# Designed miniproteins, single chains, continued (4): the designs that were tried, part 26

Each design is a single chain, and the fold is of that chain. pLDDT is the mean over its residues in the fold that is shown.

## One batch from the design tools (miniprotein)

Design m12881
Fold by ESMFold2-Fast:
Structure m12881 (fold): chain A 85 residues (1-85)
Amino acid sequence: SLSLNEKVLEIIKEWMREHNIPPEDLPAVVAADPEAVAEEMAERLSEYPELKALLSKMSREGLVETLSFLLLEAAAGMVRLQVEV
């Protein structure tokens, strides 16, 4: 079984694939509409009950900040892997 962090990363990668967003472009996509991106990502992450419970406890501002950070961290990790591995 996948860890919760691995499940989150898979959901982020799936969303990026569906929208044809390469990792290097993700910061610009998030900056253009952080609230809309966070809302869509929260809906997708809510597929997992443990993530739904965690996200439901956050304020709107906290949700936007947290999900923006997670997306940018995931993108940075993917860019590093493309360059070095």
Scores: mean pLDDT 77

Design m12882
Fold by ESMFold2-Fast:
Order: structure tokens, then C-alpha cells, then sequence
Structure m12882 (fold): chain A 63 residues (1-63)
């Protein structure tokens, strides 16, 4: 299982919830992109795949 840095995982969960409430939230989309871009490739790919598959991040990452 891939483990994310705790501050990053928490921010990603907050952004996932914000985007579920408002899919047009541009600020949330920008922050999400910036967080993924700053992750190591293995973690970035795992997060991107989970989001593309609409799989809850808590189901993918055991953080």
C-alpha cells in the first residue's frame, strides 16, 4: 500500500470533499493539481488513478 505524507493526505481529503460538494470549484481543482504535481511519481500516479476511477482516497491510502 502507498502511504502519503499526512499533511498532504489530509489536504487531499478536504479537496475531495470540496469537489464533491462543488465540482466547479476552480480553487480546489488548482490546489489538487499542485499537490499531485509535488508528489513523488508513484504517489502522484496512485492519487490520479483513484480520482479518475472515482474511488475514495481513504480506500486507496491506508494513512
Amino acid sequence: AIVLPEPVFKELLELEQALKADPSNLAAHLKLRQLIENLPPEQAVAVSRALAALTPLEEVFPN
Scores: mean pLDDT 79

Design m12883
Fold by ESMFold2-Fast:
Structure m12883 (fold): chain A 82 residues (1-82)
Amino acid sequence: KKEKLLLETEAELSLLRMIATIRPEPEVLELVERAEEIVKKLIEEGKYEEALELAKRVAELLAKEDYESARKLLEEAEEKLK
């Protein structure tokens, strides 16, 4: 099911890019870029489920304009990839 997880992750990343297009604020652009980089790294490490979950949760938080929670989630993910 790796192909399906990758397709779902690509869909969530597309939503993140759409949010950045609708709200091209520096903070939103930064959070979307960081999310894309972390998700890409998780995929490279074979962590497909974690990549999808992170992309989905960040997209949900950004859609709600909860930038503080999105930033915290990304910081925690970055530390785990240390």
Scores: mean pLDDT 84

Design m12884
Fold by ESMFold2-Fast:
Structure m12884 (fold): chain A 84 residues (1-84)
Amino acid sequence: KEKKIEEKKEEMLKALKEAVEEEGEEALKKAAKQMEGAAKLAEERGDYETAEYARKAAEAAEKGDLEEAAYYAALAEVKLEEAE
C-alpha cells in the first residue's frame, strides 16, 4: 500500500510540475477541478475518506503546494482504483 502510494505520488508530482512549467497557474486550477470531481464521485459511492483526500488535493493545488497536492491525489487515486 505505501509503496503504491509513493509510486503514484511521484507520477502525479512529475505530471503537476510539467503541467505548471508549460501552462502555469491554469494547470493548478485544472488539477483542483479534477480532484473536486473525484471527491464527488467518491462521495456518491459512500467513500467519504477518499472524498476527503481528493478535496485536500484540490485545496493544495489551489494554494500551489504541488507536493501536498500530489500526495493527497495519490491517496485518492489508489483508493478509487481499489473501489472499482
Scores: mean pLDDT 78

Design m12885
Fold by ESMFold2-Fast:
Structure m12885 (fold): chain A 106 residues (1-106)
Amino acid sequence: SILEKLRKLAEKYMTEEKLPMMDAIRKAVEELIQELQKKLDEEMKDITEEDVEKYKELMKKAAEKIREILEAALELAKEHLDPEEQRAFEAEVERILAEMDAALKK
């Protein structure tokens, strides 16, 4: 699952890079989103500007996967972070989701 993948990545960053849990979760999220962006870029190379509908469907699927990653990250934050750190991380996630939703409406 995405939650298990995020948990393992966060643990890796805490043990190998000695990052605090909050920073480890952020870095794990960034890595998974970068992997998704790379796959999206590869699929987009085969799509012409005339395939607007295919472009929109790929963007929608990518947005759904980013949302899934962020939701899993919020679950990890609830398990491991103090209320202040959890609130800060939740605000960051809300901002990213709002920006993504705005981009998809254009």
Scores: mean pLDDT 80

Design m12886
Fold by ESMFold2-Fast:
Structure m12886 (fold): chain A 62 residues (1-62)
Amino acid sequence: MKKIKAKVTPGGAAALKRFADVEVGDEVIYDEEKDTITTKTGKQISGREAEAVRAFLEVIEE
């Protein structure tokens, strides 16, 4: 699927703290086609920042 539901890991929370108000265990949506991460508050992170943090997300639904 083009959008992946994932949970924020401790490493992901640390990486995202600069760009979004997220906590460990929060659910985010990763859009592979746009390379964007959408937080629970609707904030979108894109480009280099999204690439940097996607490795720290735990996939829960594809």
Scores: mean pLDDT 69

Design m12887
Fold by ESMFold2-Fast:
Structure m12887 (fold): chain A 77 residues (1-77)
Amino acid sequence: AEEHIRKGLEALRAGDFETALAHFEEAAATGDPRQAAQAYAQMGLVHLALGDREAARAYFARAGEHNPSARAFLEEL
């Protein structure tokens, strides 16, 4: 749901990456492909912030099927 993405973004902004990932995982589990794609893109950004470019790339690739912004991130990695 949108609330999980919002809470995840708030946690990410605060540097609470564990809480951010938990909220994005809940958003991905909603069964809506568009919301799942957005959640995967955000999980990719969390892993970039953690310095894990390989994990970030995997999440952006997964999101890219339904999220053109995630596809752009893949081209930059």
Scores: mean pLDDT 76

Design m12888
Fold by ESMFold2-Fast:
Structure m12888 (fold): chain A 96 residues (1-96)
Amino acid sequence: MERIRELARRAKEGDREAYRELIAVTVGEVIRLIGAEIDVELGVPGARERLIEAARAAIEAASAALEVAKHRGDEEEAKLLEKQIERARRVLEEAE
């Protein structure tokens, strides 16, 4: 997650490419979480452990992106990221 912190730092300094990369990483982690949720529903072996890991990764990436969105004044993006963080936290609570 060092890469996520570095992307957030650069994005706050006005690097548009870093912000785009951070959003892409965040979207990827959210998709991975959805896949893990499906695996749990299907009873795939080891799925619960992967779900917990994916939820934590999604929270970390979305939290970093939220910091940048707020710094940029991207209110709509910030609201979407907040909802994704809340959802991922709920998944973690139910999986533990």
Scores: mean pLDDT 84

Design m12889
Fold by ESMFold2-Fast:
Structure m12889 (fold): chain A 66 residues (1-66)
Amino acid sequence: SLVDDLVQLVKDLNLSPEQIADLLRLGAEGADEATIEQLEAAAERIKELYPEAESAIDAAIKEIRA
């Protein structure tokens, strides 16, 4: 799934909070609503694993939804 793939990518590349935020923004570019909902689900799982990324992820999701 997109959710599992994004979580795995963050783990494998040891992405910083800013890099995670940029990955979410990139995934949202031209995406439909179903894809945006999957990005939000991935964001919640990533925040559980990396609480330090919460602020950056929340800012990215807010921007994507604006």
Scores: mean pLDDT 86

Design m12890
Fold by ESMFold2-Fast:
Structure m12890 (fold): chain A 64 residues (1-64)
Amino acid sequence: AEERLAGLLIPDPENVETQLERLRLVKAQVPELAPLIDFAERQIRERGVVLTDEGYRFLEEAAR
């Protein structure tokens, strides 16, 4: 799951803070996704990347 999610991150350093806020809200609504969201947050903070729309769809599918 983490390997696939890593492929759905793209460079966008200007939108890092907005992405982290969005993921924080998703984690609060769907705590079962915490391990995947924590992985994504680490990549976003360390690499200046953001999750694509396909990445958000992947998280929605994983919550099922």
Scores: mean pLDDT 78

Design m12891
Fold by ESMFold2-Fast:
Structure m12891 (fold): chain A 74 residues (1-74)
Amino acid sequence: MLSREELRRAVEAALADRALAQSTLSLEDVARRIGERAGVPAEAVREALERAGAPKTDLSGTAAAYALREVLEE
């Protein structure tokens, strides 16, 4: 499970990645990319996205950021 600080970094990483914001990828690919950029485990990002109900495919960086923010507000 991601800490509050790690979730904030993941949200910032998702929003800062302009290419990810314009593209739709699988949840696994989005989680890996966000994890790499934020310096957190991709599996933990994937679990947070799944808990927030993010789609398994056609997930944009913006949608992922909103999903992670929902987990942060939990």
Scores: mean pLDDT 78

Design m12892
Fold by ESMFold2-Fast:
Structure m12892 (fold): chain A 65 residues (1-65)
Amino acid sequence: ASDAEIRAAFRELGKEEVDFDEFLEVVRRLGLDVSDEEIREAFLKLGKRKVDFEEFLEVVRSLGF
């Protein structure tokens, strides 16, 4: 997905940080074919329960999108 599409989806949540469930919702809205386990693993590697927009972009890019 493009940076603009990811930004738009993230802004629709109206939040500065997203948790795991909200991250899944944004990924599904973008039509990305990513497993729940892949996203969970990425969150575990970050050692965080929430990610901001910049960290969200990094995770999505690391998953090949």
Scores: mean pLDDT 74

Design m12893
Fold by ESMFold2-Fast:
Structure m12893 (fold): chain A 84 residues (1-84)
Amino acid sequence: MREELEQRRERILALMREIYDLAAQGLPASQQAAFRALMDQHIAALDAMLREMLATMPAEEAREFLDRLERAVLADLEEAKKRL
């Protein structure tokens, strides 16, 4: 159970990073590094939040929350890919 939630957290963070990489591709080269650095900070903040939530939230509620979050992130990723 804990391992499943940890794997889902890592997958969601990986999907968020992919969305940010796609967004960065639309920027001038001079702005890409700064944008990626800012997005890395956002991902780190989200990771910290998810770790705290998973440590304190009942497993069933955590699973349901991650299911909803993953679906939202996947929808955003598919929309981002349509612009490639």
Scores: mean pLDDT 81

Design m12894
Fold by ESMFold2-Fast:
Structure m12894 (fold): chain A 65 residues (1-65)
Amino acid sequence: SELEALLREQGFSPAEIKKFLAMPLSEQAAYLTELVKNGKISADQATQILQLRVEAERARAAAAG
């Protein structure tokens, strides 16, 4: 997936990617905020990751309705 590819490019391990993707969207947002505060990723990278997740959730909601 595009999101998994992006996370790998940012240096996330397969275990970290699996853990992150298992989180609820709200917890993913908080986690990305912590990574930005700790200088692990840029704010732009965090925004891109979160935007892809929001778009995926919208697409799923639209398909279910």
Scores: mean pLDDT 78

Design m12895
Fold by ESMFold2-Fast:
Structure m12895 (fold): chain A 60 residues (1-60)
Amino acid sequence: DTEPVLNAGTREEGYEVFAEISKRPEIQELRKTDPVKALEKARELIDQMAADGRAGAAAL
């Protein structure tokens, strides 16, 4: 059994953040032209949102 605490948070948060990113029209347009680039773009946006989320959480 891997470390569930770190992995569970990353998995659940990643799924919800990915759903939000996937709703963005820029990602949907990329999926029509190149699904690989769309996936890479989504990952970059997820990483940026995660970094921004950390700053927002620190403001709480």
Scores: mean pLDDT 61

Design m12896
Fold by ESMFold2-Fast:
Structure m12896 (fold): chain A 72 residues (1-72)
Amino acid sequence: MEEKAREEAIAWLRERGYFRTAKVYELVEKLIKEGKSLDEALEEAARELGLNVELVRSYYDYFETLVKRILE
């Protein structure tokens, strides 16, 4: 159930032009599954995407907020 909500959130973001938020989330989740902590994943994602770490964190937080709203 939660996995479907996350997939729907990613599809919704991409369809409406929030490509950066979706991409940041996908990359951070991949790094966490590889054994990195959230902070390490955010820093590595920022490096790979050429973005500031604070900006990457903001995109990740925004995605989590949207998933929570979809689950309501």
Scores: mean pLDDT 74

Design m12897
Fold by ESMFold2-Fast:
Structure m12897 (fold): chain A 57 residues (1-57)
Amino acid sequence: SQLGQQALQALDQGDIDAAKALVNQAIQQRTGQALPPEAVAALTPDMLRDGAQDIVA
């Protein structure tokens, strides 16, 4: 999806906060549920990249 692609681009640019927001938005759109703030804070760049790739696929 477009959100997953944008999240990967943000991560490549070092904008971790933007990547977290985009991944969380895509999760909310697909599942109807956003990640809780503590889960978002715990996301590493590696987890964000994997999540964004899964969203694109």
Scores: mean pLDDT 78

Design m12898
Fold by ESMFold2-Fast:
Structure m12898 (fold): chain A 88 residues (1-88)
Amino acid sequence: MVDQLLQQSQDLRQQSNYLRIMSEGNLGLSAMSRSVAELNLKSGDLEGAKQSQEVAKKNQELSEQYEQQSKQAEQQSKQLEQQAQQLQ
C-alpha cells in the first residue's frame, strides 16, 4: 500500500513536470506570435497581424491550462506522499 502511494506520487510529479514544460513552451510560442504580429503591423499587414494575435492568444490560453494542470498534479503528488508518510 505505501509503495503504491509512493509510485503514484512519483508518477504525478513526472506528469506535473511535463505539464510545466508544455506551459513554458506555449508561453514562448505566444511571445513569438506577438512579435510576428508587431512586425506585420509595422509592414501594414493588418490581416497577418490579426491572425498572429489570435495564435498568440490561443497559445497563452494553452499555457495557462497546462500551468493549472501542473499545479494540480503537484498538489495531488504532495497529498499522496503525506498519506504514505502517515501509513509508515
Scores: mean pLDDT 86

Design m12899
Fold by ESMFold2-Fast:
Structure m12899 (fold): chain A 61 residues (1-61)
Amino acid sequence: SEEQKLAVYRLAQAALAGLDRANLDKAIEQIGESPEVAELRAAYDAGDREKLRELVEKYKP
C-alpha cells in the first residue's frame, strides 16, 4: 500500500541514522507486513547500507 511504501521510506532513513532493532520491530508491528517491509527488514538485518539507500530512493514520495 502507499502507506507501507511511505513507512519503508521513513524507516530506511531512520535505519541509516541509527534506528535500533527494537524500535524497527515496533514500527513494523504498527504498519503491518508487506513485500516492501520485508525488503527493509532484510536490508537492516544484513547491515546493507547501500540497499537501505536504494530503498530510500525507490519509495521516496
Scores: mean pLDDT 83

Design m12900
Fold by ESMFold2-Fast:
Structure m12900 (fold): chain A 65 residues (1-65)
Amino acid sequence: SERIAHAVAVAREGLAGLLEAGLISEEARPAIEAAIAEIGAARSDEELQAAWGRLVQVVREAYLA
């Protein structure tokens, strides 16, 4: 649970940094926050890794070219 809590904190800091840098829009926040919630709901290291992979994909799709 501590590892999952840390992953959620890191993901939230990353989201804030991307928004502050203008690399993604505020309109992308709900989709990314949903992916972060999935990380928080992970029940195993395998689920955590899968949820993290989905977060990365959502962030890539939200990235402003």
Scores: mean pLDDT 84

Design m12901
Fold by ESMFold2-Fast:
Structure m12901 (fold): chain A 65 residues (1-65)
Amino acid sequence: MDAGEAAARGAALGAAAGGASAASTVKPMQFHDAGDPEGAARAGEAGHAAGTAEASKLASQQAGR
């Protein structure tokens, strides 16, 4: 339970940080201006996935200590 709670909290922080970073980097307004709002959505999804993957990896390492 403790490890699961830590993993969930880490995943939420990683997802928030990854999503914000991706959004900032790819500049969603630029995609919207180019007429590609779907590209902006994909960039956000990629950042979220990367953040959750990293959080899961860290949680597994800590659980194995």
Scores: mean pLDDT 55

Design m12902
Fold by ESMFold2-Fast:
Order: structure tokens, then C-alpha cells, then sequence
Structure m12902 (fold): chain A 85 residues (1-85)
């Protein structure tokens, strides 16, 4: 439903906001910044099922970012983009 989709997009945007904050403190690379922008661009055209999977991947990416695992973050962001295609 549009309500469920809009709720998931807002939840994902909040996760992306927290992720950006953590990554800025760690010295955000251009590569990671580009991946974050690509994810944002794909959210509005995604299905509810794609958005649910992406939310889980971004929650895991946020945990990895808090651990300082930038390679783990990059891998999870790439996986999120593949889900959204």
C-alpha cells in the first residue's frame, strides 16, 4: 500500500541520516557518498518488498559504521543498490 511504502521510505531516510552522521565522523569517502546518493535516488520507484530488504541491509550497515567497518558498510550499500534494481 502507499501508506506502507511511505512509512518504509521515511524509516529508510532516518537510517540513512544516522548512517551519514556516523560516516562523516569517520571521514566519508567519495565512493561511499556516491553509493548513499544512488540509494536515495532509487527509493521512490522501489516496491514494498524491495524497501523492506533495503531497510534491513541499511540497519546492518549502520551497525558496521558504528564499529568503524567501512568496507562492511560499502558492501552492504552495494547490496542495497542491487536489491533496488
Amino acid sequence: SDEEKNKLIEEIKEILKELQKVLDELGLSKEIADLLREIVALLQTASVEQLREVKKLLEEALKKAKEGDLEGVKELLKEAIEVLK
Scores: mean pLDDT 86

Design m12903
Fold by ESMFold2-Fast:
Structure m12903 (fold): chain A 71 residues (1-71)
Amino acid sequence: SGIPTGPEVEERRKRGIERTKAEYQRLVDELGLTPEEIAELEARAKAAPSISGVPGHVLERVVMELRVRKA
């Protein structure tokens, strides 16, 4: 039991995305970002050559930028 199969891997991925979303919302609130600033960050993350086509990777990149900004 507990074997990471396709369905379990997908579920774990969803939980990871949810945690990243929660952190993103907290950082946005803490930094007082505007919708325009958020849109610019997302656009830059999507345009980056190292970003995959997976939306979760874009969100993770944005969160990393927000962490640096907060520090």
Scores: mean pLDDT 68

Design m12904
Fold by ESMFold2-Fast:
Structure m12904 (fold): chain A 86 residues (1-86)
Amino acid sequence: SDQELVDKINKLHDEYYKKLYDEYKEEISKLTPDNRRIADGLLDDIAISLTGAEIYEKEGDEVSAESSREAAKKSQQSLDTLIKKS
């Protein structure tokens, strides 16, 4: 059902977000309030992209899965750059 798919997506997103938050929380806590908001947005973007990649992979859509992995990588590079420039 559509609700089952939504629940699965939300659970997977929450799992990726929590893992990323736990990894970066110390570094993000040292940023300015404006940069913390940007970093939180980037964590969410990474979690969304990784969630999409896993779903597409399971559905056999390797092209969309790879595009989602590349999007996650770019958002992660942006986050790492933001942290290093703080």
Scores: mean pLDDT 88

Design m12905
Fold by ESMFold2-Fast:
Structure m12905 (fold): chain A 66 residues (1-66)
Amino acid sequence: RREIAREVIPEAAAEANRELKERFGGKVTVEATSEGLKITAASSEQFAAGVEIAARVLREKVEEAE
């Protein structure tokens, strides 16, 4: 739902970025956009980790909001 997405996406991005900064020192970032989450990384391995963490955090936030 648009309301849940609007609330959850920024929180998920912030939480994912916190975890990614701790693990990768800023080499992987997640940005909240109007279209969802945008992930940037220097390698395919780091990108896959970013996707995994962002998807997990987003799922948890959506499930808690129900």
Scores: mean pLDDT 74

Design m12906
Fold by ESMFold2-Fast:
Structure m12906 (fold): chain A 84 residues (1-84)
Amino acid sequence: MTPGERAAIETLVALGVSEEDARRLVQRAIWKAYEKAQKENRNVTPADVYNSLVDVGKETGLVSEEQARKAGKAMFQASGLEFP
């Protein structure tokens, strides 16, 4: 698990999401972001990861857009990535 993934999971847990759900959501969001970028023949961007977190949150009903935004911000800060 990367420092960014851990920071996002810990942020979601602090917001009331179970550790199991937070872990699954973050991992699924990262995978979807990378898959989309690969299909479009480009590098993944912070915006791809953020949008994927929001989309997975909506699909699963586990997090709000605001919770996804906070998790994404924590991930980007821990990973040294620019927040979209």
Scores: mean pLDDT 76

Design m12907
Fold by ESMFold2-Fast:
Structure m12907 (fold): chain A 89 residues (1-89)
Amino acid sequence: SFPYTAEERDSEEKRIEISEEVFIEIILEEAKKRNPDIKLSEEELEKIKKLLREVIEKSIKEGLDIDDMFKKALEEVEKLIKELEEKKK
């Protein structure tokens, strides 16, 4: 669909259904941008992705909007990132 005035909700619903992995990657990129000083290994990234899948699944079961799901997932990721950094010290 090419209409300029397309609803955000419609686009977001299609994103969840079609691109769960892409959604996870978007959240990870946002978390990294907000926490640029944080160093993440591939192992740590995999752990974060696993958490994101869990949060997304739970949010879908709760009937949350994609926007609310995104916010919740981002908060959980940022919390886990800080925990992982503290464990390195």
Scores: mean pLDDT 69

Design m12908
Fold by ESMFold2-Fast:
Structure m12908 (fold): chain A 83 residues (1-83)
Amino acid sequence: MLSEEEIEKLAEETAEEEVRAAERELGLELTPEQREELVRRLAEGLKELYRMQLAGASREEYEAAARAAAEELRAAVREAAAA
């Protein structure tokens, strides 16, 4: 079972990969500051998703939350690049 520290590290690592992937998919280039901010926000959301999964949330609930988080990230990347 993942500890709280392991969840935090996994969330941070995953957030970095996901933000970089979103930049590539959307063809947008973020500043280092914008990327760092989005990584922090995504890591918070990912920690919540991991806690839901470990607490026995249904696959349906987990997948819905994950889709919402992914769409929010894409919207945030687009918003940051447009600013």
Scores: mean pLDDT 75

Design m12909
Fold by ESMFold2-Fast:
Structure m12909 (fold): chain A 74 residues (1-74)
Amino acid sequence: MSREEQIQALLDAFEQTARTLRRNGLARGLSREQIRAELDTTLEQFLEMASEVLSPEDLEEVRKRMEEIRERIL
């Protein structure tokens, strides 16, 4: 798997997880702020895992793209 494929797979996994968290959070009656907190925690967990395989430069780009995904889903 190439670096670009690894990054895309990571972003796809994050988006899928974020959408599931939002859907389940809404079904449980969580507020937007509570869902945001869960998404923020998940985003940091994904970045921590990614830091084991990605350069610092790629991590900055991935963080930015994950934040864009989070804002789009919220």
Scores: mean pLDDT 86

Design m12910
Fold by ESMFold2-Fast:
Structure m12910 (fold): chain A 71 residues (1-71)
Amino acid sequence: KEEADKLVRKALSYAKQGNYDEAIKYLEKALEIYEKVDPNPKFIYYLLSGVYEKKGDKEKAEEYRKKANEL
């Protein structure tokens, strides 16, 4: 819970700096924790979609947005 929240905050900090690769890495770590505790981590998928969109990876952004909407 708290550990995953810290990873999300780190990811958002990196995204604000324009360091999208680090932001994605920390969101992926948070996703692994949330999948064990919460069966439906939609908000992490939305965050990943947003970071990929800012990075210019529209295909990955759409993939994660679709995952969030379906699950």
Scores: mean pLDDT 78

Design m12911
Fold by ESMFold2-Fast:
Structure m12911 (fold): chain A 85 residues (1-85)
Amino acid sequence: MPPEIEEYIKKIEEKVKELEEAVATYKPSEELKERAKRVIELAKKAIEKLLTQPLPLSEVERITERVLKEIEEVLKEIEKEAAER
């Protein structure tokens, strides 16, 4: 596997782990837990595509950026909810 693709997969995996840890630590609302589960599933499917399909680099970057953005949005909402408690 090209080192560049491995680096993108690693970034997604690290963010997924961060999100899973945030859910465990902050115990957010059921709505945020459901959003986190959905985003984690999306991330896992993205990693599978990167591992199984010969995608152009531009497509790999787009998929990675989109997934990371969605994880970051849920993380921010979890942090905000935790701060309100």
Scores: mean pLDDT 82

Design m12912
Fold by ESMFold2-Fast:
Structure m12912 (fold): chain A 64 residues (1-64)
Amino acid sequence: MEKEKKKEEAIKEARKAAEKFVPLLSEEEVITRLTKLLIDKGIEEKEAKELAKKIVKEVKEKYE
């Protein structure tokens, strides 16, 4: 369960970053920044990119 908690914390931090960056940056740039953040937190590159894209979509829907 510790590994899953680590992923949850990384996703939470990425979501906060997305909320800050989505209104200021292009979708592609936000995805790139979130992907790097998730990798730095120990998430595998392929999974990090998929999560970053999903988080950006969710945040954009909340901001219109």
Scores: mean pLDDT 78

Design m12913
Fold by ESMFold2-Fast:
Structure m12913 (fold): chain A 109 residues (1-109)
Amino acid sequence: SEELAALEAEFEKYREILSKDPNNREAQIKALEVQARIDVAEARARGDAEAVERVERVLRARLLALGAPASLEELEEARAYLRELLAEEGNAGLAELLAAIEERIAALK
């Protein structure tokens, strides 16, 4: 679709920025948001509501790991979701994401 082509072009723009400056926080956040929009659009095209929810919840957890403002309750909800997801599928990236959320929770206590 035209929308997907535009999102893919925007993603490549942020990928290029990150290839030159991997620590660019704004580009990291924008790349994650654009990738999630692509994944949501593809899941919706398939009628896969569970995949849409998973993409949105994992995006929120990734933004929280990058320091997005959050309450302790929001961090604990993200932790609970990631633990459940990891129990269903082994994924090193999700395990690292869970560790980052747990570290942020520990810093608040």
Scores: mean pLDDT 86

Design m12914
Fold by ESMFold2-Fast:
Structure m12914 (fold): chain A 64 residues (1-64)
Amino acid sequence: SSGFVQSWQNSIIQRVQQSSVSDLGGIMGDMGDVTPGLSSVIPSFLSASSDVSQFIRDRVRQSL
């Protein structure tokens, strides 16, 4: 499960880095859809999702 969380986190970070700022809302939406379900079975997922959301917010702020 920790390997899954790390792999997922890395995949989202790469997707964020390769995406335009206008696409980041869609990525945030996708994360919001999966986080409640996955965090109930993988406790570390909520923390990882929060970290990635902060990374996306920081990237948006850098682009303003």
Scores: mean pLDDT 74

Design m12915
Fold by ESMFold2-Fast:
Structure m12915 (fold): chain A 89 residues (1-89)
Amino acid sequence: SLEEKRRKAREEAEKAIKEMQEDLVKYGVSPEDAERIAKRLLEAFDLPLEEARKKMGEIVREVGKRYSDEAVNAVQAAAVEILKLKEEL
């Protein structure tokens, strides 16, 4: 069912975001900032696809203004993965 596909996609998105959050801490982002970024990505996932894409792009851009290239790459990789999950719905 579509509801079951949405639940599975959300579970996979939550896993990808958690892995990204752990990578951010490894790359010198504070646990508090990493959690804030993770929450923003998860909230963006709940938006319609085009709004999610735009919001995730904004999040990546904001991370790029404040953090290392490694942190930006981790957030961008997670955003790409979760958008792909959302596109398959």
Scores: mean pLDDT 87

Design m12916
Fold by ESMFold2-Fast:
Structure m12916 (fold): chain A 73 residues (1-73)
Amino acid sequence: DEELEALFREADKNGDGVLSAEEAFTLARERFGLTDDDLGAFAKAYVEADKDGDGVLDREEFVHFVELMRKIV
């Protein structure tokens, strides 16, 4: 998905190939219109997408995260 690759590259500011929770939250605010009321739903989606529990999202986990985010907003 070209759009998902563009979003991942935009959020991955340091180019390490993974997204931190801070980077993912910034993206969610800018692209999905998240507000403070959505923080709990965001946190649940992030934890669910972070399947290996390493605290960051790789590209495959990011695709799952975006799918979950589309259901919140």
Scores: mean pLDDT 74

Design m12917
Fold by ESMFold2-Fast:
Structure m12917 (fold): chain A 94 residues (1-94)
Amino acid sequence: EEELKEATQKAIEAYPRLRKAVDEGNLDEAIKAAQELIEALDRMEKLGKATPFLKKVRELVQKALEALQAGNLDEARKYVDEMDKLTLEEMGLK
């Protein structure tokens, strides 16, 4: 569906922005990217795309957002690293 494609595209775009912002220490951009990613994942779930993988990603993004809002970049980086590992495993890469 077009709406699902748009939500998926937003998630695909927000994820690398979150990774980059956390790595660069850009707190404002990292918070924005995390919020956009959560919104996209929630939209995908409402449209029927709710895999165990996406639910775990959503939980990790939520924890990263909470860490970022508390100013804890190191904690946020840990959650983003876990998302990278989970994404590679889902793609059949380790």
Scores: mean pLDDT 83

